Designed miniproteins, single chains. Designs and how they scored, part 50

Each design is a single chain, and the fold is of that chain. pLDDT is the mean over its residues in the fold that is shown.

## One batch from the design tools (miniprotein)

Design m1837
Fold by ESMFold2-Fast:
Structure m1837 (fold): chain A 82 residues (1-82)
Amino acid sequence: LEELINAIKKLIEELKTSDDIEILILKLKTLKKAVENDKSLSEEVKKQIIELIEEAIKALEEGDVESAIEKLEEALKILESV
């Protein structure tokens, strides 16, 4: 759980400071796989976080960095409440 929280926090910082969108999309896809493979999260929480990560990926593919950040911040709040 702490690894996922730290990964999301780092990605939010990178979204705010980096213009390397292709690398950020790859990192989000890696994060999605990490969530899918996490054994400490309930299936319902996993589905919510995965959906938010997929929405963040779509936002970045459309050039909407602000929406991508908002989706990851929502995912972070859910994980911090577990």
Scores: mean pLDDT 82

Design m1838
Fold by ESMFold2-Fast:
Structure m1838 (fold): chain A 60 residues (1-60)
Amino acid sequence: MEIVERLREILATKPREAGLVEAVKLAQEYGITPEQLLELARESGDPEIVALAEEVRDLM
C-alpha cells in the first residue's frame, strides 16, 4: 500500500511534530479516516507506523 510507504518516509525524514502534521495531511489527501489509517498501520507490522497512526487518530 502506497500510504504505508509514505508513512515510513515521513517517519524516517521528519521530526516528530512535523511528521504528525504530514501524516494528517496524507490521510486527508487519500480520503481515508483515522481508523482506516490505523488499520493499514497495524497490517504493516511496524510499531513506529502504528504509533504515528494512533497519534493522528487522537488529534482527529
Scores: mean pLDDT 79

Design m1839
Fold by ESMFold2-Fast:
Structure m1839 (fold): chain A 84 residues (1-84)
Amino acid sequence: SKEIEEILKELEEWFKEKLKENEPKAKELLENKDYDGLKELTRELLREALEKLREIAEKLGDEELLEQVEEAEKKLEEAEKELE
């Protein structure tokens, strides 16, 4: 449907913009061999991606996708706590 096409376009534009925003920072961290900083940036990006997927799942009423996003968010938070 046209609705799904618009959502996919929004997701594609969001993802493209996030990659563009974070590419310079990722490059700087990699050049400085700051692998801990790169790991932190990766976790932040995953968190933002999960938040965007949650918004899409709620908009579509996709309960299965929403549950998957919530599980992924929980696993990400648990992994972050174990590393502190």
Scores: mean pLDDT 76

Design m1840
Fold by ESMFold2-Fast:
Structure m1840 (fold): chain A 64 residues (1-64)
Amino acid sequence: SNVEKAIEDLRRVMEEAGVPEEEIERVVEELEELAKIDPEEALRRALELEIDLSVEILKRIVLG
């Protein structure tokens, strides 16, 4: 599903950003639980986090 893909993409971006594994696991679990109740909200949150992390990575590349 779109939600599952978004969560997987987010996990990958978090790994590339150097987020601790424990934190990645907590975020993924929260989104998976939310997806069982409101998959549309889970998708929006996963995409928002992915965008925010991608911007942070880009800032580090461009400014570093």
Scores: mean pLDDT 83

Design m1841
Fold by ESMFold2-Fast:
Formats: sequence, structure tokens, C-alpha cells
Structure m1841 (fold): chain A 93 residues (1-93)
Amino acid sequence: MEEEKEKLLKEAEEEFRRAVELINEAERALKEGDYEKAKELARKAREEAKRAYELLKEVLEMEEKPSRELIAKLVAAALNLAAADFLEALAER
């Protein structure tokens, strides 16, 4: 159970980091007027953010007393999902 939890946390951190990088790249592409690139990057960011959220949620369900840090990470992952959706919508204009 402890090793399984550590693996899930590590995978979640990696997916979270990738989501943030892709969000930053999508925003940059949008500012440069490359709407097609921004849209593709936003879609990829959404997939990575969703995976991070699902992994963090799974870890949360394994905890009898979830830490405030874990809850904060879950909220941040949910916000990344919202950011990716917003960027994709902007790129369609």
C-alpha cells in the first residue's frame, strides 16, 4: 500500500508538471497568434491535467486522513484542467 501510494504520487507529480508546461506553451502560442498550435497544446495539457487529478484523487481515497498538502495539489490539478479548457476555447476564436 505505501509503495503503491508513492508510485501514484510520483506519477501524479510528473503528469502535473507536464500539464503546467503544456499550459504555458499553449498560452505562448495563443499570444503569438498560432491558434492551431495553441489548441493542440491545450488539448494535451487537459489530458495530462486530468490524469494528474485522477491519480491524486486515488491517493486521497487511500488516505484515512488526507494531508492539507495533498488536498492543495488536488485543487491545483483541477484548476489546471479549467485553465486548459479555457485556453482551448480561446484558441477556437
Scores: mean pLDDT 83

Design m1842
Fold by ESMFold2-Fast:
Structure m1842 (fold): chain A 89 residues (1-89)
Amino acid sequence: LSEEQEKEVLRALAVMEAAVLKIAVDNRPLTPEQVRADAERLKKLAEELKKLGYKDEAIFIYRTMAEVARKAGLDDLAEELENEAKKLE
């Protein structure tokens, strides 16, 4: 893949992964450990998207993961993620 194609693939995969996790948390119990691990991966992807200029996608990931974290009872993580999204608005 070209560098530009790799950026687009990363963007699409990160957004899709966040959306899938939101569906998962709404439809099955996720452990706090699973949610924290998923949030760590998606935080890294959101930081990369920010550097590439995909701010709207980074905001979507942070907000979606914050919702997932709240449903898992991880209010500390949810507040951190919501704050990161707000900084980009």
Scores: mean pLDDT 79

Design m1843
Fold by ESMFold2-Fast:
Structure m1843 (fold): chain A 62 residues (1-62)
Amino acid sequence: GKLIAKAKGEVTLVGDPLETLKKGTEVEILRVYPDGTAEARALETGARGLVALSDLEDLRVV
């Protein structure tokens, strides 16, 4: 299964390029780092980057 979460609000996905995710945008969590950062991929755009786990909600396995 995939680990999916939603943006709590407007969140910057720190990649190259930077992408701004709107509230409720679903992301796949690819990796979690000890500092509370996650590598994520936005499901609608495929954009990949770093995001703070604290900026995400509704964490679930699908």
Scores: mean pLDDT 83

Design m1844
Fold by ESMFold2-Fast:
Structure m1844 (fold): chain A 59 residues (1-59)
Amino acid sequence: MKEKAEQIKNDVVEFLKKLGLEEEANRVQKRVDELIAQGKYEEALKTAVEEGKRILEKA
């Protein structure tokens, strides 16, 4: 779970940076890193996906 949460975080952050959304990418990274640090891997994974979708829907 931890590795998967980190991979999805990295994919979302990288994708957002590619779109020029560095500010949003930084926010997602911070949020997900906090959850990973707390051992909340499932929540971290869900948060990365949900934040990514939200940002893309707005863009």
Scores: mean pLDDT 80

Design m1845
Fold by ESMFold2-Fast:
Structure m1845 (fold): chain A 88 residues (1-88)
Amino acid sequence: SATQQQFIDLLRQARDYIDMGYYYQFVRHDVDQARQHVDRGRQIVDQAVQLLGDDASPQQQDLIDRVRQAIDDMYQGRVPDTVYIPSP
């Protein structure tokens, strides 16, 4: 569906921001830049949640939870697990 495609596109964008946050935090040791990218990723995940509203499937909710866990790990200075975002 168009909603599923938008959902997956948003989560892919969020993952890209988390990857940039990883680069700045662990490779460049630039915590301020890392924080900006991770904050943007969090905002995009929140948009994905709003897009689905009450219609989120268990599979969609699991994917949201995994991306949110990666964001939390980044905020705590931990290396996040790789999150696989499926094709729409």
Scores: mean pLDDT 88

Design m1846
Fold by ESMFold2-Fast:
Structure m1846 (fold): chain A 100 residues (1-100)
Amino acid sequence: SELAKELKEKLGLSDEEAEALARLLKHMAETKNNELPKDASELEEHFFTLLTDSDSEGGKELVKRLKEAFNIDLPDDLIEKNELYKLAEAIFKAIEEKKK
């Protein structure tokens, strides 16, 4: 996955972590919802928990790093507003534009 490659390079994730996060973000973007895939891996569940827990400093830091890595101008309160799918959509749009 192109997104998994970018996540690995920009966020310092392992191949497995980058692929899991990329799959989760793709599902959220395609469904326009903050929802886990039915066949979610343990790593996808881990990232989903981080990104849906408004009290998670790790989740807030991950959102900030994703916004910075992909130059996305969205509010920092996406977790609190249950709007993580908007960040996922913006990330995939940025990746698609680079391929055109």
Scores: mean pLDDT 79

Design m1847
Fold by ESMFold2-Fast:
Structure m1847 (fold): chain A 57 residues (1-57)
Amino acid sequence: RVEELADRAIEALIEHGLTPEQAANAVKRALLTSGVSPEEADRAAQRAKERVEEKLK
């Protein structure tokens, strides 16, 4: 469930061409708002950052 929410957020951020830092912050904020634990939100934010960095290569 958490992975699915994170993946959808990451895809939207990648499509909009956000920076890795912006993507990480947006994903973390969205997940925390959805009631995800801080640890899970932080992990998802890190993954979002890595995904955007990969796209920028």
Scores: mean pLDDT 73

Design m1848
Fold by ESMFold2-Fast:
Structure m1848 (fold): chain A 58 residues (1-58)
Amino acid sequence: MTLKNELIEFARSQGKNPDEGFINSFLQMAELDPKSSADSLPAWKREQLKQALVDLYS
């Protein structure tokens, strides 16, 4: 699974429906490649990204 797809699925689980452009912009601001594998990041960093995404929805 790509990092982008993991974040899209997470956002949907939180009741959001972000498009690919929104997630691409979010990851670019975090200086991350949206096409990278989610497994390329340590678990703590993925959790930090998910928390930041939730903060954007809050």
Scores: mean pLDDT 76

Design m1849
Fold by ESMFold2-Fast:
Structure m1849 (fold): chain A 58 residues (1-58)
Amino acid sequence: MNIIEMFLEAVRLLYETGSTTPTEEQIREVAKKLAEKFGISEETALRVARQAARFLSL
């Protein structure tokens, strides 16, 4: 599984938002891009994006 690539892509996309604490809207937008790129469900992509956001906020 490319779970590490998905996580790194989520971090990159969240970093591009320029926010120190990504909003739910920004997290959902990142999740949509992950779902499209990796062919996964939006729910799964949202979980990955939330984990990336937590890492960036800590």
Scores: mean pLDDT 77

Design m1850
Fold by ESMFold2-Fast:
Structure m1850 (fold): chain A 58 residues (1-58)
Amino acid sequence: SELEKKANRTIAELAKAKSLGDEEKVKQYIKELEKLANDPNMPEDLKARLKHYIEEFK
């Protein structure tokens, strides 16, 4: 789905920003993942994984 593709892309960009030490980009992508995790059309299992990544990258 487009939501799943967007979630996977955002996770990849978050990981890249973290590796580069770009704290502002890290904050931006965490906020984007939080929005995606709260989308009512997002699958429940993917919501759980997104919440895990948000906590991991804090």
Scores: mean pLDDT 83

Design m1851
Fold by ESMFold2-Fast:
Structure m1851 (fold): chain A 62 residues (1-62)
Amino acid sequence: LEEQARADAERVKELALKYGASPELAEMTARVVERTALDLGRPLTDEQIEAVAKGAAETDKL
């Protein structure tokens, strides 16, 4: 679980940067994803990863 949560967090960071989020927001979002997966005891879905990454980019837009 820890390994998968970390991999998912890195994927979120890459997608957030691709969508135009700042490096700071991308990193913070990735850490939130990692903690959330560990707290839930399961990995996030691809759809959840995509939604979180887009949310980070939209936050930076404002």
Scores: mean pLDDT 75

Design m1853
Fold by ESMFold2-Fast:
Structure m1853 (fold): chain A 79 residues (1-79)
Amino acid sequence: ATPEQIEIFKAVLELHKAGKTVEEIVAELKKRFNVDLTPEDVEEFLKRAEKLGVSYDELIARLDDPEEGEKVLIEILKA
């Protein structure tokens, strides 16, 4: 995982926590990072994050950690 990928997926969790819809998250990621994720990609990522059984605040904090961020992203994607 790259630092940019970590920031993208961290933003997905932050926006969803803020009450944004999947479509609003997709639009915001395109504006911030110039990435074309589908609504289905965002929904699957959120579902995988929920399967880890920890809060979004904890996941965001771990993704923001320079030593753990890549590891946490990989664990979410494998969930």
Scores: mean pLDDT 81

Design m1854
Fold by ESMFold2-Fast:
Structure m1854 (fold): chain A 56 residues (1-56)
Amino acid sequence: AGEAAAGARGQEVMDLIREHAKEVLEEFKNSPDEKIPELSQEIAERVRAARAARAA
């Protein structure tokens, strides 16, 4: 409804995006090589979704 509200909302959106990125990274770094094949597919989809949201 105002610039102050827009700024606060922007920060929340950025925090949400950062939390999603950190979650993906934590899953990747905590996963051994043998689980990478399954995790790779999920990570690829999340990365693509994040990039699409970032482009929009």
Scores: mean pLDDT 60

Design m1855
Fold by ESMFold2-Fast:
Structure m1855 (fold): chain A 80 residues (1-80)
Amino acid sequence: DISSPKMQAEIDLALARMEVSVMKLMVERGAPLEDVEAMAERAKELAERAIELGDEEIQKEAREVIEEAERVLEEARRRA
């Protein structure tokens, strides 16, 4: 059910992926760096929670999301 640690990890991972997708759109649309940085922090917090609560598969995917968020953030910094 949705209150189990694994289910919470799956939800947090899905939300982290959504935040990274929003970051990509923000960078494409020329959003302020501060807004992209705020979204990156949310994505990382969600992914870190997924790492704490999830199994090895979820942990691996969550780390990939963190790496993607960092890449998008660096792109935003280069454009600022």
Scores: mean pLDDT 85

Design m1856
Fold by ESMFold2-Fast:
Order: C-alpha cells, then structure tokens, then sequence
Structure m1856 (fold): chain A 62 residues (1-62)
C-alpha cells in the first residue's frame, strides 16, 4: 500500500469512530497480512461491530 492509501484508510476508520491509534494498528495489520482484510481485523482485536465497519472502510479505500 502507498502512504496515501494508508492515511486514507486511517481517516476512514477515525470517521467511523475508531481512535487514530487503533486505526493505524488496523492498517499495519492489513499490510502485515498481505491485504487480507478479515485477518487484519482479527489481529487488531476489534469487536464484531467494529470489524464490520473497519472492513467496509478498507474496501472503500482499496
């Protein structure tokens, strides 16, 4: 992912109610998982509701 894509995902997650720190952890987990959205969400410890919002945000950016 480009730096612009990472920042776009962070912004989307913050707009969805995530803290900036949690949003950044999600982006890092996404890169670490090779672009697997669900695996990245699982690594961050997000709740099921948060996971659904985060996956949607990632898909909208990527």
Amino acid sequence: LSEEQKEAIVKKLVEAGFSEEKARKIVEAYVESGGDDLKAMSKTGASLDEMAVAVKAVKEVT
Scores: mean pLDDT 71

Design m1857
Fold by ESMFold2-Fast:
Structure m1857 (fold): chain A 57 residues (1-57)
Amino acid sequence: NWEEYWNKGQEYIEKKEYVKAAEYYEKALELEPDNEAVKRELESVLRVLKEKGLELK
């Protein structure tokens, strides 16, 4: 379910693996597109990736 992907995303945030975190938050949004909490976390992670010069493909 989307909560499993959400939990994995949070785990990767704790590890500072932002690319992996964004991938899992994106998967959570595919299952629950209207989840505002997941959207906000994904946006935050994408900002961090942009600041570090990293990109999701």
Scores: mean pLDDT 78

Design m1858
Fold by ESMFold2-Fast:
Structure m1858 (fold): chain A 65 residues (1-65)
Amino acid sequence: SAARQQLALEVVRIAEEEGKPFAGRLLGLKIMERDLSAEEVKKLALELGLSEEAAEKIAEANKKA
């Protein structure tokens, strides 16, 4: 859906801010593949090496999508 595509782009942007564009792309793809909860998205972001702050921003964006 358009909302999921926008969320994936937002995730890539947040990860790029931390110098981890590949992590952002991978997380964005996983979000597009299935409806992840905010909790699951936060866990994956942290596992990919994103900061706690970035993971929280991504989880909040996912909650609104």
Scores: mean pLDDT 78

Design m1859
Fold by ESMFold2-Fast:
Parts: C-alpha cells; sequence; structure tokens
Structure m1859 (fold): chain A 76 residues (1-76)
C-alpha cells in the first residue's frame, strides 16, 4: 500500500464519519469520544509526510475503529 492509497482511504474514512454523525446526532459520550479518537487518527494519516508515519497513524486508526465499534455496540 502506498502513501497516497493510505491518504485516500483516510479521506474516505473522514467522509464516512461526517455522514455517520449527521445521521446519529444524539450519540452517547463514550461513542462520541471513540469517534473523536478515530477522526484524530485519520487526520494524522493525512498529515503524514512519509509512508512509515502514515502506516503508524493507520494502525492507530484501526485500533480506534475497534474501540468505536465496541462503544457503539455497547450503546445498543
Amino acid sequence: MSLEELKEAARRGLEDLDRFEALYPDLSEAVRAALERLRAALERVLAAEDLEAAKAAAEEALRALGEFQRAFAASL
């Protein structure tokens, strides 16, 4: 996976988060906190100057995505 491929995936991820927040404006505090962590990690992928930094940020984003999924499931 190239740096540009990771940044493209991160851009799409951020768009997906914006749509999710628009559809679910009344989320629990735990779910909102998890979304904020995921958003921050995706923004770090976009800010990455090289592939190594982008991969590190992407790994953090995957971890944050797992946290978000667990928080959302627990809110149901």
Scores: mean pLDDT 83

Design m1860
Fold by ESMFold2-Fast:
Order: structure tokens, then C-alpha cells, then sequence
Structure m1860 (fold): chain A 96 residues (1-96)
């Protein structure tokens, strides 16, 4: 199983929006998840989106604030209970 996500990094002004895309290939994929790892507290991971039976999952973030500064990971959940994690997208939100 392989997971690809884009972009690798993006900078957006506060109040703006961004779309993150991911694709997964291979056998045994049960679900795709978008997981947020905040830069302010990397120990507090949050699941933002889940799709079952899909090979791609798009995450659109709107009304961005400094709380959205994070690394966003695409995670593929496999039928055997294992996971495959993408390379991550670093989102930086800057003052307008």
C-alpha cells in the first residue's frame, strides 16, 4: 500500500482556505483518514475526516486561524489493522 498527499507544504493567510488531496493504492485498504498534528502540541492528534471504501480523500479547510498551524497526515487503515501514513502536509497560517 502507498499513500501520496499534496501539497507537501502550504502558506495561507488567516481567513483563507486550502484544499489538501490524497490518494492511496494497493490491496486491503479499509479506510482513509486525515489526521491533524498541531504544531503547538504535537501530542494532540485529531482525526478530521474518514472515508470508507475510497482510494482518495480531499480535506478542505476554511476560515483558517493560527490554531490550524499543523502537519496534516493522510493515514490508510488496512484490513489487518495496520496503518500506512503519508509524508505529511505542513500548513502555515500567517497574519493577513
Amino acid sequence: VTVTQSPSSVTVAEGGSVTLTSEASGEGIEALLWVKRPLSDPSREETLAVAFGERSLTLTLTNLTAADNAIYYQVALLADGSTVTGSGTTLTVVAP
Scores: mean pLDDT 81

Design m1861
Fold by ESMFold2-Fast:
Structure m1861 (fold): chain A 82 residues (1-82)
Amino acid sequence: MTEEERKEYSERLRKLLEEALKDIPGFKGVKSVEVEFVDGKPIVKRLELEYDQPELTPEQRDALGQAVVRAVKELEAEFEKK
């Protein structure tokens, strides 16, 4: 994978997460996403989110986890199809 491809996947993941999380109260945006490719598959090594509240509720954390898993699977499927 090239550095440009890694950047493209990170930006796609960011956009997917921002779309998935936009309905969570207090969510302001994705601050940073760091993705590593292992055996051609993207692995999220670091994800930083911006919130206007002090901490996430358990429900918000579950929603975040589900959104990340879904976004990663969608990107993996796109990679496999190439």
Scores: mean pLDDT 69

Design m1862
Fold by ESMFold2-Fast:
Structure m1862 (fold): chain A 76 residues (1-76)
Amino acid sequence: AEAEAAGLTPLERRALLVLASSGEPLSARQLADILGVSQATASRTLRRLAERGLVEVRDGLARATERGREVALALQ
């Protein structure tokens, strides 16, 4: 968890915290609105987090994985 947290950019950290705290799956557009970034930036951020196994995206909706929630807890 700590090693994963150390490898995240500030935007990836914020995105993961939002997803872990939301309790509900979020679209890239919703995440973009929350983070104050473009939808394209939010989509790339979600892709990078998914490649790390920290989020999963299904049918355009993203949620934190169990590992993602553990990493998010370490960021607090």
Scores: mean pLDDT 81

Design m1863
Fold by ESMFold2-Fast:
Structure m1863 (fold): chain A 94 residues (1-94)
Amino acid sequence: SNPSSASGPNPAAVKPTKEGPVRVIYVTLPELTPEQRAALEAQLAHAARDFGDTFYVADDDPEQVEKALEKAREDARKNGKVATVLVYRPLPPP
């Protein structure tokens, strides 16, 4: 899967270049209904599109957050846009 035309294999040996602008928003909504969550996501996605940004959603799970950040950073770099990641934080346990 790739005809990668990479000048210099393993360019990660020295990569002092900026990864791209990524903005992370943390939201704690203990009584979030499915409708409220959909509305919030639609609003943020709409705003991101209006400004030409890329928008991602993740739950407060290290693996999901890391994947979302990785995608956001890669897309921001490829498109030269600001990427926004929305992270839902659950209520702290009692």
Scores: mean pLDDT 66

Design m1864
Fold by ESMFold2-Fast:
Structure m1864 (fold): chain A 55 residues (1-55)
Amino acid sequence: EELAKKLYELAYKAVTTKDEKEREELAKEAQKVAQKLSADEAEEAVDKAIAEAEA
């Protein structure tokens, strides 16, 4: 699975979840995936997830 897509999915779930503990776990996992991507790719995936969650 592409790392950028995985980061997008994790960030989207973290932003949309109502469970604070689940949000923390998802954010930690997203951070680990983001470290394997370029800064631009990580930023784009996270920004897209936030935009979709707020729509």
Scores: mean pLDDT 77

Design m1865
Fold by ESMFold2-Fast:
Structure m1865 (fold): chain A 90 residues (1-90)
Amino acid sequence: FAGEYYLSQGKYDEAIKIYEEEIKKNPSARNYLLLGEAYFKKGDYEKAIEWYEKAIELNPNNKRAWQNLAKVYEKLGDKEKAEEYRKKAS
C-alpha cells in the first residue's frame, strides 16, 4: 500500500525504495511491475524496461507488463518494438 501511495503523490524515489526492499525479501512479478512503473513515471525508461522484462519473465501472462513495455518503446520512438509488445498484450 505505501509504495502505491507514494506513486500517486509523485514521490517516485520513495516508491522505488519501498519496492526494492520488498523485492529483496520476496521477489514477485507484481513488485517488479510496480518498480518498473515507478521508473517509467520518473522518466527512467531504461530502468523501466529492465524491471518490466523481469516481471514478464516471472509471469508471461501479465498483460499490464506487455502494455507498459509498448508504452516505453513508444516514448523512445521505437515503433517496431512498441507494435510487437502491443501484440503480446492482446
Scores: mean pLDDT 84

Design m1866
Fold by ESMFold2-Fast:
Structure m1866 (fold): chain A 68 residues (1-68)
Amino acid sequence: SAIDLIEVAIEYARQGDIEGAIRSLEKALQLTTDEKVKELLREAIEYLRQGDIEKAIELAEEAKKTLS
């Protein structure tokens, strides 16, 4: 599910595996139709690319809450 992929992405991000985190969030984007969730996931990916891991995790957690 999209939630499972977001959780995997958060784990990768915490471990410093930025490529793994981005890939998991991109897969979650393909599984969701919620525009707010898509926006949060795209922003999380952008912060990961910028090296702001803390902000990326916050946005990914918010996306999970929106789906729950």
Scores: mean pLDDT 87

Design m1868
Fold by ESMFold2-Fast:
Structure m1868 (fold): chain A 64 residues (1-64)
Amino acid sequence: MSEEELQKEIDEALARMWAGVGKILIDRGEDPEKVKEEIVEMMKKNGHSQETIDLAVKLMEERA
C-alpha cells in the first residue's frame, strides 16, 4: 500500500467518524443544518481535505 493509498483510507474512516458524530447529534434533536455546519467547521480546523469534508457531509445527508 502506498502512503497516498493509506492516507485515503484514513481520510475515509475519519469522514465516516465525523458523519457518525453528526448523526448522533441529529438523533438527539439538534437541527441537521446546524450540525452539518459545525462538523464542517471542526473538520476544517483539524486540517481535513475538502474531499474528506464533502464525504462526511454526503454521509450525514444520506440519513437526514
Scores: mean pLDDT 79

Design m1869
Fold by ESMFold2-Fast:
Structure m1869 (fold): chain A 62 residues (1-62)
Amino acid sequence: KEEEEYKKKQIRLVKLLANAGVISQEEADKLIKEINEGKKFTPEELAEKLGISVEAVERFLS
């Protein structure tokens, strides 16, 4: 329930940044695959992979 909501938010953030050109579509597809396979990224891990601030990730995820 909460896990599924967090997963959806992660995927939305990744897609948003790919559409904005912040990350490549290839990197976005890789991250989405990992999330769909059950990987849960912390805000810190996601910020590192996306090249944005932890604060920006946290703001989007909640």
Scores: mean pLDDT 79

Design m1870
Fold by ESMFold2-Fast:
Structure m1870 (fold): chain A 81 residues (1-81)
Amino acid sequence: AEAHYNLGNAYASLGRHEEAIKAYEEAIRLKPDFAEAHYNLGVAYESLGQRAAAILAYRKALELKPDFAEARDELERLLAA
């Protein structure tokens, strides 16, 4: 799970957002409660203009980790737009 999450972060840092999404999806498949992977999946979806998918990903991250301030802040920002 963490290896795929780290791979996703590497792809995202290179602007390879579609490849980042696939890596985060694999991390989530191996560890469905991986709140940080759901959060970064949301960031990658936003980079591709996929707002609805980003909202769902941030919501899931916050459901898994209610004290996840970064996920809450991003969700509030998108819902206020």
Scores: mean pLDDT 85

Design m1871
Fold by ESMFold2-Fast:
Structure m1871 (fold): chain A 62 residues (1-62)
Amino acid sequence: MAEILEALGRMYVGLANILEKNGNLEEAAEEYRKAAELFEKAGNLEAAEEARERARELEEKL
C-alpha cells in the first residue's frame, strides 16, 4: 500500500518536472502539491516536505 502511494507521488514529481521545464510553473506547483499529499499518506514525510518546498518555490516565481 505505501509503496503504491510512493510510486504515485514519484509519478506526480516527474510530471511536475516536465511541466516546469516547459514553463508551466503554475501546473507544476499543483502537481508537486499532489505528490506531497501522496508521500504524506505513504508515511514518507521527508519526500512530502521536499515536494511542498518545491511547489512553494515555483509559486514564488508566479
Scores: mean pLDDT 83

Design m1872
Fold by ESMFold2-Fast:
Structure m1872 (fold): chain A 74 residues (1-74)
Amino acid sequence: MVKTGRVLEIDGPTARVDLGSGDGVKIGQKVLVHSRLAPQPLEGVVVEVINDTESLVELAELRVLPGDRVEITS
């Protein structure tokens, strides 16, 4: 099942997103970021689950902005 969230903050090659363990998020899950700066969704991976509502994702490209849509496949 696909879970949908938003980019909250960008920190180097990682982005903090509003999807966490309460959403079934686990380290190593694939993510897609629908960036306003990119013509196609950017691929990433969950590198840290911060809490039940937030996680860190590592992105191949940093062409993302706070508020961009994030999708994680459960």
Scores: mean pLDDT 80

Design m1873
Fold by ESMFold2-Fast:
Structure m1873 (fold): chain A 97 residues (1-97)
Amino acid sequence: AKALSPEELRKQAEDALKAAEGNIEKMREVLEKYRRGELSREQAAVEGAKLYTAAMLNLVAAIDYFELAGDEEGIKRAKETLEKVREVAQEFDRALA
């Protein structure tokens, strides 16, 4: 087994972090469509849950790869993005209440 270089690990972490950021933006789009009456409560809940799960999986991957690379700034960025996922999830819970 060949170990990945720190550069390759950082690349995989950055790709995962970008994917998570994309999932968060799509969650916001789903919430906005729901607020405009373009999606039912059930449609918004299902789509939001799918995007939340994808964002969380991508963030776990990003944190793991940044940790393996020893990239402290990358870990910090991924954790800040994790807080953004939590905030958007809370907005969904309030909107669908």
Scores: mean pLDDT 89

